# Ledger of designs, part 62: designed miniproteins, single chains

Each design is a single chain, and the fold is of that chain. pLDDT is the mean over its residues in the fold that is shown.

## One batch from the design tools (miniprotein)

Design m2139
Fold by ESMFold2-Fast:
Structure m2139 (fold): chain A 99 residues (1-99)
Amino acid sequence: NEEFKKKVEEILKKLEEAAKKHLEKLVKQGVISREEAEEMLSSFREAAKKVLENLDELLEFVKNSKGSFEQAVAGFLFRESDPKGQAALMLGLAELVSS
């Protein structure tokens, strides 16, 4: 299941880069502090690590999901996230939709 892990890692990396980009814009605009942005990214990374530690649960979640593979990974990540991680994920998803 090495291919499944690689695809999940690619999606998580894409979401992290998008979240980082959106958070950087908000810091430059003075909407949030640098410290708040770093805490949100840290929370996102902790949730992403939990996703990679629970690939068997993610695989079951994907099998029972009616959306795309990317939507299933994002949904599982949201479930494993605290509120700060969820906020970072939502900002990342917004960045990807606008690009």
Scores: mean pLDDT 88

Design m2140
Fold by ESMFold2-Fast:
Structure m2140 (fold): chain A 77 residues (1-77)
Amino acid sequence: VELKPEALAYLEKFGPVNSLADAFGQLLKMIRDEKLYDPENPNIVDTSGELGKITGMKSVDLNSESFGEFLRSILRE
């Protein structure tokens, strides 16, 4: 399974992406390092930046079905 080229290029800024597990790890590192989580609800992540342009999603709830949809939106069809 391959990432969209724009998603791969963006995530590689946070570290190497040789697998989907790497991509997921870099995504979590980005969220943590840039403090994109909502302080009142840390399961809500602001994706309105570069990831929002790639996925069309401006925010994601990590505890909801939308997180799975978000992960699928970075994959190449």
Scores: mean pLDDT 72

Design m2141
Fold by ESMFold2-Fast:
Structure m2141 (fold): chain A 78 residues (1-78)
Amino acid sequence: TRELVERAIARLAELGERLPEDEVFATLAIMGLSIARRHDFSREEVAELLARYAEQARKIGASEELVRALEEAAREAA
């Protein structure tokens, strides 16, 4: 779980640096994942959190690349 969360955080950080319009959402998602890691979220809880982030990213009009990255991370966690 920690290794998967670390990969998701790294990918979101890269996207936030490259896609300025997504930077705020990417930063907030990274914060949420960091909290989940500190509280030892299960793999299933991390998958659910990532899926919720993907849905929220889509609703706010974030890039398709950010949405896809979150959806892929959620599938890997499931």
Scores: mean pLDDT 83

Design m2142
Fold by ESMFold2-Fast:
Structure m2142 (fold): chain A 88 residues (1-88)
Amino acid sequence: MKEPSVKEKVILFAATLYESGLKVGEFSPLTLKEVAEELEVSQAAVSKALRELAKEGLIVLDEKTKRFAIASEEAAKELLKKKEEILE
């Protein structure tokens, strides 16, 4: 398999949280910093990926807590579809 991009790693992480029980509109238990540590990438790279996904309507960002949430049920379905495409 090709190594996933930072954006693809963030998509995989968000989709995995949803499959593990994270509800639409529920903020991630991990901050942006903790997500960067988990994915072994820079905070700047994760921040860029999260901003791109937010512009695409897939996530929402909480600036105060530095956490993200899945934006809608449609966004959750799109993240799951993208996960399948990344892993194939």
Scores: mean pLDDT 84

Design m2143
Fold by ESMFold2-Fast:
Structure m2143 (fold): chain A 57 residues (1-57)
Amino acid sequence: SMASRLGARAYALSASAGASAEAAQKNGQTVADMALAGASEREARELADRLARSAGW
């Protein structure tokens, strides 16, 4: 589904930014849940980018 793809993208972005596997999984699920709740693809992508920046240090 679109939600699964957006969640997987969020996971990949967080992992690439240096997040732990647990944090990346949580961020992926958060974005997937947002998309399932009716958020636009743009909103889901923006959340994924924000979460990745917050996770990378």
Scores: mean pLDDT 84

Design m2144
Fold by ESMFold2-Fast:
Structure m2144 (fold): chain A 65 residues (1-65)
Amino acid sequence: MLPAPVRLVALAELQRMGLSEAQAEEVIRLVEAGDVEGAARLLSERAGLPPEKARRIAESLAAAQ
């Protein structure tokens, strides 16, 4: 599970990238469940991020657990 300070920063940054609060929470839930690929796909599709950038963000969140 992500530490609370990391979770708050991640939610704020994901929303700044164009995700809704619910979509940002879903990305974090997928990362916490070990579904890094699902989180990266959601970031790419919902925020319009390049797949490689989305993957890097999801991997960084997974490493912060």
Scores: mean pLDDT 80

Design m2145
Fold by ESMFold2-Fast:
Structure m2145 (fold): chain A 67 residues (1-67)
Amino acid sequence: SMEELVEKLSKLLGFSKEETRKLIEILMKRYNVSADEIELRLALEIGSLKNEEEKEKFIEKLRSLLK
């Protein structure tokens, strides 16, 4: 569900639940995909990150979408 995805990603990314919901909605609109597909895409991108520096850059990229 959207609520479960929001809770999971907010803990992973260090965002508030409100910011995380907004991020998911932005990504769904931008790519014209479901929340389930956003979860899959984010899981694949996070799984490709090799170190903490890449993880921090990815999180900052996601934060830029909330501006």
Scores: mean pLDDT 79

Design m2146
Fold by ESMFold2-Fast:
Structure m2146 (fold): chain A 70 residues (1-70)
Amino acid sequence: MEEKKKISEKLVDIANEAAEKTPRGEEIVQLKAEALKLSVEDQKTILEAMEKNPEDIDLFKEKLAEAKSK
C-alpha cells in the first residue's frame, strides 16, 4: 500500500512538472488522471519513462495506451 502511494505521488509530481514545462498542460492533466487508474506496475512504467523524458507527452500517451491494451 505505501509503495503504491509513493509511485502515484511521484507520477503526479512528474506530470505537474511536465505541465509547467510544455504547452500541453490540459492534455497532461487528462493523461495523469487515466494513469492513476492503472495498476502499480503500469504506473511505475509510465513514471520511469517520464523521469527520463519529462517533456515527451507523446511517449506518455503511448505508454498509457499500451497499458490499457493489456
Scores: mean pLDDT 77

Design m2147
Fold by ESMFold2-Fast:
Structure m2147 (fold): chain A 83 residues (1-83)
Amino acid sequence: EELLKKAWEAYERLMAGDVSALPELIKLAEELYKEGRLDEALQLYSVAVTLARRFGHPELAARAEELYNKVRKDRLEKLKKEQ
């Protein structure tokens, strides 16, 4: 799976000290969300929030958290429409 492979590669780069991989993880989570892969998007946004906080980027953590909450809301609304 291309998106998950890119997410893993970005995670590895971030662990090696390439902080530019943080916004890349957020973009990959956005692509998962656009594909309707809500659970995978939520997991990747959660990882991005945690790592952004760990690496001292509160602005990226806030952005990832905002997007996480948006996807979580969409998932809850989808479940609410199902009887």
Scores: mean pLDDT 80

Design m2148
Fold by ESMFold2-Fast:
Structure m2148 (fold): chain A 85 residues (1-85)
Amino acid sequence: SMLDRIYDLLREYYRLVREALRMDSDGEPLERVLRTLEEALRIGEEALRLAREAGYNSGLMRMMVDETRSMIEVVRQEQKELEES
């Protein structure tokens, strides 16, 4: 069902966000953190699209997706600064 698909996407989204935060805290390469967050964003945006099409409340999901975009911006800035050093 549509709801099952949304829940599967949200489960994968949360897993990837947690993995990215773990990678960052463990000092793993920012390139890997960035790729993981970008994959999370892609999945989160798909879940948000499906929730909106199905008429479900999407405000909290939108907030989480926006937060992931902010995290990506931070990691990209840090990666750029390291490459310029």
Scores: mean pLDDT 88

Design m2149
Fold by ESMFold2-Fast:
Structure m2149 (fold): chain A 63 residues (1-63)
Amino acid sequence: ASRAVQLAARETGLSQAQINAIAAAVRDGDEARLREVAEEAGISVEQARRIGEAVLTLEDEGF
C-alpha cells in the first residue's frame, strides 16, 4: 500500500483495504461505491469523500 493509505488508516482507524476502496471510489467518481464503503466503515459519505480526496492529494505529492 502507498504511504498515503498507511497514514490515512492510522489517522482514521479504518483498514488499509477500506482506505484503498474509498480512494478508488473517489478517483472513479463512483458515488454508489463510495456510499457502500462509507456505510460498511461506519462513517458518513462526506467523511469518506474527504478521506479519499486527502489520500489522492498525498499520492499525487508522492506519498
Scores: mean pLDDT 84

Design m2150
Fold by ESMFold2-Fast:
Structure m2150 (fold): chain A 90 residues (1-90)
Amino acid sequence: DEALRRAEGAAGAASAGYNLLSEKSKGTEEEVKKVIELMRKVLERIAEADPELRPELLETAEKALEDPEKAVEYFRELAERMRARAEALR
């Protein structure tokens, strides 16, 4: 249902963020930060639609901004958590 769709959407967004960061991490630090900020806006929009996901989504975005070197790892872990949540909702 809607909760399942939201969790799947969050997992998809986190996975897209992970892939995009992996490609852009070969660029400059400024480009990596721009990608993290873009992904933060995507996660904020998802969090607005599902308040229960808000703490995990915003925490991941904040950690990525504080430590860009680990951003790829943070987004990968978020994708795994959201995928597990979606499976639990089936």
Scores: mean pLDDT 77

Design m2151
Fold by ESMFold2-Fast:
Structure m2151 (fold): chain A 71 residues (1-71)
Amino acid sequence: SEEQKEINELIKKYAEKALEAIERGDVLTANAYVFAAISIYVSAKRAGLEISDEVKKLIDEAVQKVNEAER
């Protein structure tokens, strides 16, 4: 569906913005984007929307990099 596509694209956008923020050392902004991506993901799952494995992997990568930067 168009909604499913748009939600996957939105989650991907926030996860990518988190990774970009980490690259420039902006951990606070990166953490905010990670929380946004996760919140949209949880809402989409609750609504019965399918999130692609590519997008899930990108969220996992962003979470791991934020965790590493906070140490």
Scores: mean pLDDT 87

Design m2152
Fold by ESMFold2-Fast:
Structure m2152 (fold): chain A 85 residues (1-85)
Amino acid sequence: SLEKEAEEAVEESRKAVERMKTGDPVKDAEETLEIAQKNEDKLEALAKEGPKEKRRYLILAGASVGVYGIHAVVQLLVERKKLAK
């Protein structure tokens, strides 16, 4: 279902953020941002083509993925500043 696909995209982005705790924090932040952007684009495309009653769920899922992307950008900036010392 569209709701399941939206939930899976949000969960994939969340898991990418969690990977930053086990790998290279800069590389993991960059990968998290890329995953969030790809999933946001996918959900936006589905929202345009999807049924009207489910469009709202797809848009909200896209916004949630975007929040994970913003989190990754903030983490990346912090880690880059730390490494630039």
Scores: mean pLDDT 67

Design m2153
Fold by ESMFold2-Fast:
Structure m2153 (fold): chain A 91 residues (1-91)
Amino acid sequence: MDFVEEVLEEYKKLKENELPEELFEKLKENATKYYGGVELTKEEVLGILAAYKTVEKKKKEFEEKKKKGEEVDEKEIEVLEKMLEELKKLL
């Protein structure tokens, strides 16, 4: 499955399950600080959170494959970890 398609599916789930206003407000404040005071929309914040959840899910899938003795590129796990750290700065 394409990474973009997985992000869109997570975005749809987040939209359907309505984030608690308190959590959304905190995420929005953190993202706004990262973008130098540019106020992000609810849709933009949900998009960043969807990307984070998708990367976290893929990292867990690679770790589970490694536990099962399947070939996993350790560099892919490192890339996913770096992506999580960058997205975490936005959240």
Scores: mean pLDDT 72

Design m2154
Fold by ESMFold2-Fast:
Structure m2154 (fold): chain A 79 residues (1-79)
Amino acid sequence: ASVEEVEKAVRAVIEAGREAGFSDEVVERMGLRVIRRALHEGVDIEEAAVEAVREEGTRAGYSDEVIERAVRKVREMLR
């Protein structure tokens, strides 16, 4: 992915996470996970962003309803 695509995805997970009520620490970890996954060849940036939200949200103990709402917002922002 391009640097601009990665930056857009990082902004999307930060915005979606904050709106969903995730803590700043969890939101920061989501952004870092997007950057880390984007370093791999052939990674779909939208799927990298969705995985970051699901993995870090689940790890932090947020409900499936809150996580999937954040995922939906990420997908809308990356269109």
Scores: mean pLDDT 83

Design m2155
Fold by ESMFold2-Fast:
Structure m2155 (fold): chain A 79 residues (1-79)
Amino acid sequence: SDQERADKIEKYAEEVIEEADKLEKEGKLEEAIRLLEETLGLVGIELGVAKIVGDEELAKKLEEVLEKIEKKLKELKSL
C-alpha cells in the first residue's frame, strides 16, 4: 500500500540520519556527509517521480524526509 511505502521511507530516513550521527561521533565525518548526500539524491529522485505520477501523499512524505536529511547535512557541514 502507498501508506506502507511512505512509512518505510520515513523509517529508512530515520535510520540513515542515526547512522550519519554514529559515523560523525566515530570521527568519520566525510563518510557521514557522503551517506546523507547519497540518500538526499535518492529521495530527490523518488520525490520527482511521485510528483509526476500525482501521488500527493507520497510526495508530501518525501518532502518531509528530504527536509530532515538536508537539515542534518547542513549541521554536519558546519562542523
Scores: mean pLDDT 82

Design m2156
Fold by ESMFold2-Fast:
Structure m2156 (fold): chain A 62 residues (1-62)
Amino acid sequence: SRREARIEQFKKAAETLSVEDLELVKRHLEREAQRHAGTDPERAELYREAAKVVEEIIEKKK
């Protein structure tokens, strides 16, 4: 799906970033997920999935 393709593209890009930059990206995504949780649940869920992907990449790099 379009959503799955976007997540895969994001994942590939995120894998090129440093752990420090990934921590900043994760924080931003988590804040955006919370911001949209009450008004746009679909967008909030996308941000949560992206943040989870970033967290997994961080753990693999450590």
Scores: mean pLDDT 80

Design m2157
Fold by ESMFold2-Fast:
Order: structure tokens, then C-alpha cells, then sequence
Structure m2157 (fold): chain A 108 residues (1-108)
């Protein structure tokens, strides 16, 4: 059902957000460049905003939920691409695999 797909996507988005937060937190612990700190902090707020939208998706109409999930997927892809230089190869691979899983569910 669409509800089951939304719940599965929401779970995958929560896993992506957790990996991104942990990766950025590790980088920020070693970073002294204030401009980089500001940039990474802004990305953490964007991740939180995406989580909030996905959390509300099960309460929306099917059309609105699908739009929210597609927009959230595109936003997370952009964040992962921008943050790639700050991520470990292991974290980057996991994030790319999770994004591909979401994309497959959204396409169905």
C-alpha cells in the first residue's frame, strides 16, 4: 500500500539523517575554519527540515505525500553530493545505497 511505502521511505530517510549528523559531528570536532563550520551547521538544519517534511507525509493526501517524498529525495541527494568531501568512503557508500533504495520505492 502507499502508506506502507511512505513508512518504509520515512525509516530510510531517518537512517540517512542519522549517518549525515554523525559524519558532520565528527568533522566539526576537528574543524577550526569558521566558514566551513557555518556551512556544515546549515546543512544539519536542512537535514532536520527534510526529516520534518517526511514525518508529516503519512498525514497528507497521496498526491501531496508523493511530492514531499520526491522533493525530500532530491534535497538529500544534493546534501550528500555537497558533503561528499567530508564523509568517510564507508558512510558515503551507505548513503548512496540508501538513496537508491528510496529512489526505487518512489519510482514504483
Amino acid sequence: SLQEKIEEIARLFEEIAAILKESIDRYLAQETDLEKIRKLTIQLFVVLAVQSEVYLAPRLSDEEAEEVLRNALETLKAIVEELAPYLSPEDLQKLEELLKKIEKIVEE
Scores: mean pLDDT 80

Design m2158
Fold by ESMFold2-Fast:
Structure m2158 (fold): chain A 85 residues (1-85)
Amino acid sequence: EKIKEELRILGITIAVLNGVELESDEKAYELGKLLVEMTEKGKSHKEILEELEKFLGTKSKISKAALEALKKAAEEILKKEKELK
């Protein structure tokens, strides 16, 4: 489904920005979904980075600007999910 693919792409993008190769498309989906959930909950950049570091098992290499771009992508996915109900 389109939203599931958007979440996978988001997860892959996060992993690439952190210099990490994910084990599977399913892990990419989980990572993308994690960012969307944190964005929906209104978590700060620091809180988002901490959760991403836990998921990846490594320190985040994402800049503030890159994280803002990822949050915008997550917000667009949330908007699409809301439209589908």
Scores: mean pLDDT 79

Design m2159
Fold by ESMFold2-Fast:
Structure m2159 (fold): chain A 90 residues (1-90)
Amino acid sequence: SIKDLAIALLRSIRHALRALGLEEGARWVDEKIEEVEKATTTEEIIRVLEETLEFLRELRERHPELAEALDGLIQLVERTLEEIRRQAEE
C-alpha cells in the first residue's frame, strides 16, 4: 500500500540518519512515521513526505560534509513521491 511504502521509506531514512550521527534528525523522522501511521488520506501521506524532503534539503545545507549521503536520501524520497503520486492517479 501507499502507507506501507511511505513507512518503509521513512524507516530507511531514520536508519541512515542515525548511521550518520544525526540523532535529532532521526527523532524528527520518528514523529513523521507516527504521522503517516495516523494518516487517513493519500494527500496527508504526500504532505509528510514533502515535509521530509524539505527537512533533508535543510540538513544537506547544514552538513555539507554529509552532502553525498543526504543527496542519496533526497533522491530516494523524490522517487518514492513520484511513485505514490502515480499510484494515487489509479
Scores: mean pLDDT 88

Design m2160
Fold by ESMFold2-Fast:
Structure m2160 (fold): chain A 86 residues (1-86)
Amino acid sequence: MEEKREVIKEAIRELAEIFGTSEREVLERIVKEGYTEVLKKAQKKLIEKNDLEGEIRLALIEMKLSVYGITDEEVREFARELLEEE
């Protein structure tokens, strides 16, 4: 269970780096739009920039999320929790 939280935090940090925003802004976007939608926008941005290293890092994070069975809903719930910790 603690491993799931670490993977979600890793995903949020990577998304913040990809968008060039704060982790807080990524959390707010996940709560508003859902993780899958935010992920699609991040993937598109990496492809447009031809950032192969970023694509690999994001793919590895997605693989970890899948292995631990972390759902879009779990990421959204965790994002709400982190926003409360401000």
Scores: mean pLDDT 82

Design m2161
Fold by ESMFold2-Fast:
Structure m2161 (fold): chain A 61 residues (1-61)
Amino acid sequence: SKEEVKAFLNEKYGVDLPDEDFYVVFSDGTAIDLSKATLEDVEEFLKRFPDAKIEKVIPKK
């Protein structure tokens, strides 16, 4: 769920992501829509790009 994805990223990166719909942009340039992404999608991305860091968070409407 979106809540699981937020909790995972908050714990992994020590951040506090907003409750609204948003995109997370990683240091490799990949943008993930967290309103649609599953925890599995995020974990698979990080397996391929283990050094990826959160560069910015872009709120959706």
Scores: mean pLDDT 78

Design m2162
Fold by ESMFold2-Fast:
Structure m2162 (fold): chain A 65 residues (1-65)
Amino acid sequence: SRAEALALAERLGEEYGVDPEKLFNGVENLLASGFTPEQAGQFVHKETGIPLEEAIRLAELVAAA
């Protein structure tokens, strides 16, 4: 759900020093641009240092919302 995606973005944002709203909106924008959840997660991992599996999980939750 969108609530689950937002909650994960808040947790990861706090843990890795990234603004949660920018993280969530960034993932939405990547998906809207044609990225798969795996590709969006890879991009987020490279830009933020969030672990790859967690970044992909966030992208999957955003895509399913």
Scores: mean pLDDT 88

Design m2163
Fold by ESMFold2-Fast:
Structure m2163 (fold): chain A 70 residues (1-70)
Amino acid sequence: MREEIRKLSTKLAELLLQYQKTGDPSLLEQAKAIQEKIDQLIASSADPSGDAALAVGVMLRVVADSIVLK
């Protein structure tokens, strides 16, 4: 589902950004688990290419928002 992919992609981006700040390897393990869930949702989707593009777009937006001071 698009809503689920958005939420998981946001969490993945946030975990990677936190890892960049803290260097905590447990955050990478959490990110890996979330990435696996996203991949499973995309693989079972009726539009895998569209849902993959959505996931990438959400992650890029979260990363861009963290780089640009809000």
Scores: mean pLDDT 78

Design m2164
Fold by ESMFold2-Fast:
Structure m2164 (fold): chain A 96 residues (1-96)
Amino acid sequence: SSLEEAREKGIEFGRRMAEALRAGDWARLEEIAREAERLMEKLSLPEQAIIAGAIHGAGLLVQRALEEGRELTDEEVREAAERGAEEGLRKVLEAL
């Protein structure tokens, strides 16, 4: 479904942004953010919420780990992105 495609894309964007954040690669973060923004312009509101939620979930986890001086596994980042995607979709569906 289009919602599942949005979830897969959101998780991948979350992973890529988490990788760039951990590397301190601000230029790469900007590139990824612009790519995600352009993609979301072509999508429905639920699909946008899934992608934005996934990115937000991954970003919050990375920020918290950096503040704690803790390393993250790729699986933890994936799980955070997936939970963020589900939360984004849930909030949009509850608002309808």
Scores: mean pLDDT 86

Design m2165
Fold by ESMFold2-Fast:
Structure m2165 (fold): chain A 65 residues (1-65)
Amino acid sequence: SKAGLIQSLLAGIEAKPVVAAQLKAQGATSVSLRLVDEQTYELTYVLDGVEHVERLTLDELRARV
């Protein structure tokens, strides 16, 4: 639904600075979080010169913050 998509977009906007701060504290750079669909996000970051790509559900994202 449009409401569900907006809710997930807002959740991603709120979670991004928290997740980015956690990853940067571990030495990560180039942290990006994007919404794929209403329940799925893609988290990308570089740690020790290696690019990491993770798919997270909304519940998994909420569990990390």
Scores: mean pLDDT 82

Design m2166
Fold by ESMFold2-Fast:
Structure m2166 (fold): chain A 95 residues (1-95)
Amino acid sequence: GLEEAGRLLARASEAVRAGDLREAERLLGEAIDLLQREVDRTGSFTVASLLTGASSMLVSTRRMAGRPVSDAERADLGDTLARMSRIVLEEARRL
């Protein structure tokens, strides 16, 4: 569920900071699958909004994967994924 999705987003953040954008893309894809299952199960608009945010982060990660990426770009993406992870984990605690 949501807690596992949040943990995967945290791991994706760590992968980005380590320069492993392909691993980040894989982990983010798994998090999106879990968020989609929670939307399908609950019909929650809040979870659907989190899914949309995670999908946008996957697009950003894919755009960076396989090309030269600056330290600043990796830091910004890593920070964004870490913030998304916190939001998902906080939502998991509220449900």
Scores: mean pLDDT 83

Design m2167
Fold by ESMFold2-Fast:
Structure m2167 (fold): chain A 101 residues (1-101)
Amino acid sequence: MEKADELMKEAREAFEKGDYEKAIVLYIQAAREYSKEEGPEAHRKLGEAYDLIGKAFEKMGAYEAASNAYRNAAEHYRLAGDTEKADQMEKKAEELENKAK
């Protein structure tokens, strides 16, 4: 998890600099590291990574990709037992699907 947390930090720095493509690459790398772990905490961290990937795609106007990322975040939050965040992510995904039309 420490390696994945460090990748999340680097991704956040890229996002803050407006380098959304770099942020997405680093968030995906963090998600891959978290996927090596099991249990609710790993799924919660995966949900956070995909939520941030969705936000980065939104900043780029890539609404279909953002919607897909939020749906992935919802699945992982649900596996973590966080139904409230899962429902929140599903709602964001639906709103962005309507914008992508």
Scores: mean pLDDT 87

Design m2168
Fold by ESMFold2-Fast:
Structure m2168 (fold): chain A 95 residues (1-95)
Amino acid sequence: GKKELIKKAIELIKEALLRLLKVAPKEKISELIGLLLRVIGLEEDLEWGKISNEEAIKELREIIEELKKLVPEEDEETKKLLEEAEKLLEEAEKL
């Protein structure tokens, strides 16, 4: 259902964040950790019904846009993870 698609998108976003953290220069680590904490907070809020599916989709899209700015041009794998997460959020929004 809708929530399951959002949860799958969250897992892909977390995978992208962990990949970026392994190779990030020191000056970008704090921003990446901040985004990871935002994703974890959203996942918890969604699980406990503190936010709607619609609010979760909106905030996750904002996180994806911030992450795209931090992805190196050569990192096609991380770009594909974020693209797949966006597609899952689009499918969730249609339900």
Scores: mean pLDDT 88

Design m2169
Fold by ESMFold2-Fast:
Structure m2169 (fold): chain A 110 residues (1-110)
Amino acid sequence: SPLEKLKELFKRILDILDELIKEAEKVNPELARILQGQKEAIKSLFEELLEAFEKGDRKEAIRLFIAISLQAAGMAFDAKVYMPEKSEFVDEKQKEINELLLEMQKILDE
């Protein structure tokens, strides 16, 4: 179902965010703590997105999707600022997240 595909895609995004947090813990534990908090905020927004999607509130689901996308971009920005030596790693992870977000957007646009 579209709902199960959204959940699967989002789980893959969370797994990538966990890889980013794990690398941050090795270099800057305070950054890792901040990124963990940002990940929890993204999870909360996604739970609201699923509720809006199930209710057929496409406008609200899209608004929440944009919020999730901006928060994920903000995490990548913070990671590059505070771990510039890991910028290539962060860019690769951001690219993977953006590809998954594009797949989620296709489901929401239907």
Scores: mean pLDDT 90

Design m2170
Fold by ESMFold2-Fast:
Structure m2170 (fold): chain A 91 residues (1-91)
Amino acid sequence: MDVDMQRVQQLLQQAQQGDKNAMRSVIGMGIALARNGDIDTAIRVLQQTRDIAGQQGYTDVQQYVDQAVDHLRRGDTDGGIRYASQAINSI
């Protein structure tokens, strides 16, 4: 299923306003992008979510998203997905 990037942008805006469900949904879309092999877009979406989490004091989410991005950059897609899933569970 194609990830709707307009929906991603809408959810990022909602997460910036403190919507925890929107933050979970954006990380989930990052996971879907990674599963589809769109690693560069997945990293960009996850980095934007990481910045929002950091600004709002979600330290565990920020840490898990940082690990997810690092694993995706190294070509470890399974590791990246695992850490992104842990970020969702920490919200």
Scores: mean pLDDT 86

Design m2171
Fold by ESMFold2-Fast:
Structure m2171 (fold): chain A 84 residues (1-84)
Amino acid sequence: DRVVEALEKAARELEELGKLEEAEELRRAAEEARELADVPLSERQIAIAETEAEMVVIKARIEDEKEAERAIEALRKEALERLA
C-alpha cells in the first residue's frame, strides 16, 4: 500500500514535469505492487522503494530545470534582438 502510494505520487509528479513515459513506467510498477499487495514487505523494503521513487522525481526535476534555463536564455536573446 505505501509502496503503491509512493509510486503513484512519483508518477503524478513526473506527469507534471512532462515526463509521461517515466510516469507510465512508475504507474506500471504501482500496478505490479498492487498485485503483490497480499505479500508483506519489511519496513526496510518499503523505505527503499519510497526512496527510489523520490530519487526518480528529483532527477527529472533537475533535468527539467536545465531545460527551463535554456528556454529563459533563448527568450532573453530574442528580446535583445528585438530591442537592438
Scores: mean pLDDT 72

Design m2172
Fold by ESMFold2-Fast:
Structure m2172 (fold): chain A 80 residues (1-80)
Amino acid sequence: LEERVRELEKQLSDPSEEVRLRAVEQLGELALVDESVEAQALAALERALKDPSERVREAALRQLVDVGIKKLVAAVEKVT
């Protein structure tokens, strides 16, 4: 999983917008399903918010919002 996140981080520097967009979507999915790579995936998504492409920045924001909602739901469940 850590190696997969590193590969996706590398893809965020690809000259192809489509490759960067898919990397953003896959990083978001990993952040949602595996807590061990969540911090790394979130950091990569935050970097994608600085991407020159508006489409890539919008996708990164959407992934960050989705992960944030999941964390909020989990936090509410922990509070008695």
Scores: mean pLDDT 77

Design m2173
Fold by ESMFold2-Fast:
Order: structure tokens, then sequence, then C-alpha cells
Structure m2173 (fold): chain A 89 residues (1-89)
């Protein structure tokens, strides 16, 4: 359990700057808030899977899926906060 929580936190911390960059690029391109949110969430899933596969190559598929699900759940409120900060609407 501690190892799972540490893995989740490591992935989240690494992906926060990438998520912030993605949100900024989408907002700068004039993508509406709801669409930007969905695109950023899809990107978070892709990045989380890639990072988990890199950090935990010996983990089972079930373990990797559990970590990805937790990482995305942690990043979802962060995506909303960054969007709210950038759009003000």
Amino acid sequence: MAELDEAVQRVVDRLRPEIEKTVKELVDKGIPKEKAYRLALHRANELALDEVNRLLPDATPEQRMAIVDRVVAELEPYIKEVLDKKIKE
C-alpha cells in the first residue's frame, strides 16, 4: 500500500507541469473550457499510462491500471483548478 501511494505521488508530481502546459496551450488556442477539460483529461490518462509503464516495468497489468486510475483521480481536480485560474469564467 505505501509503495502504491508513493508511485501515485511520484507520477502525479512529474505530470503536474505537463498538465499545466497542456491546459495553457489549449486555453491559448481558444479551446472552450469544457472541451479543454476533456482534452486535458485524455492527455492525463495517456501520460499516466506511459509514466507508470516506465517507472514500474515489473508491475502486473492490474497494478498498473490501479495506479493510472489513482493518478488520473488526483490530476482531475488539478486540471479544473488550472482551467479556472487561466479562464476566470
Scores: mean pLDDT 80

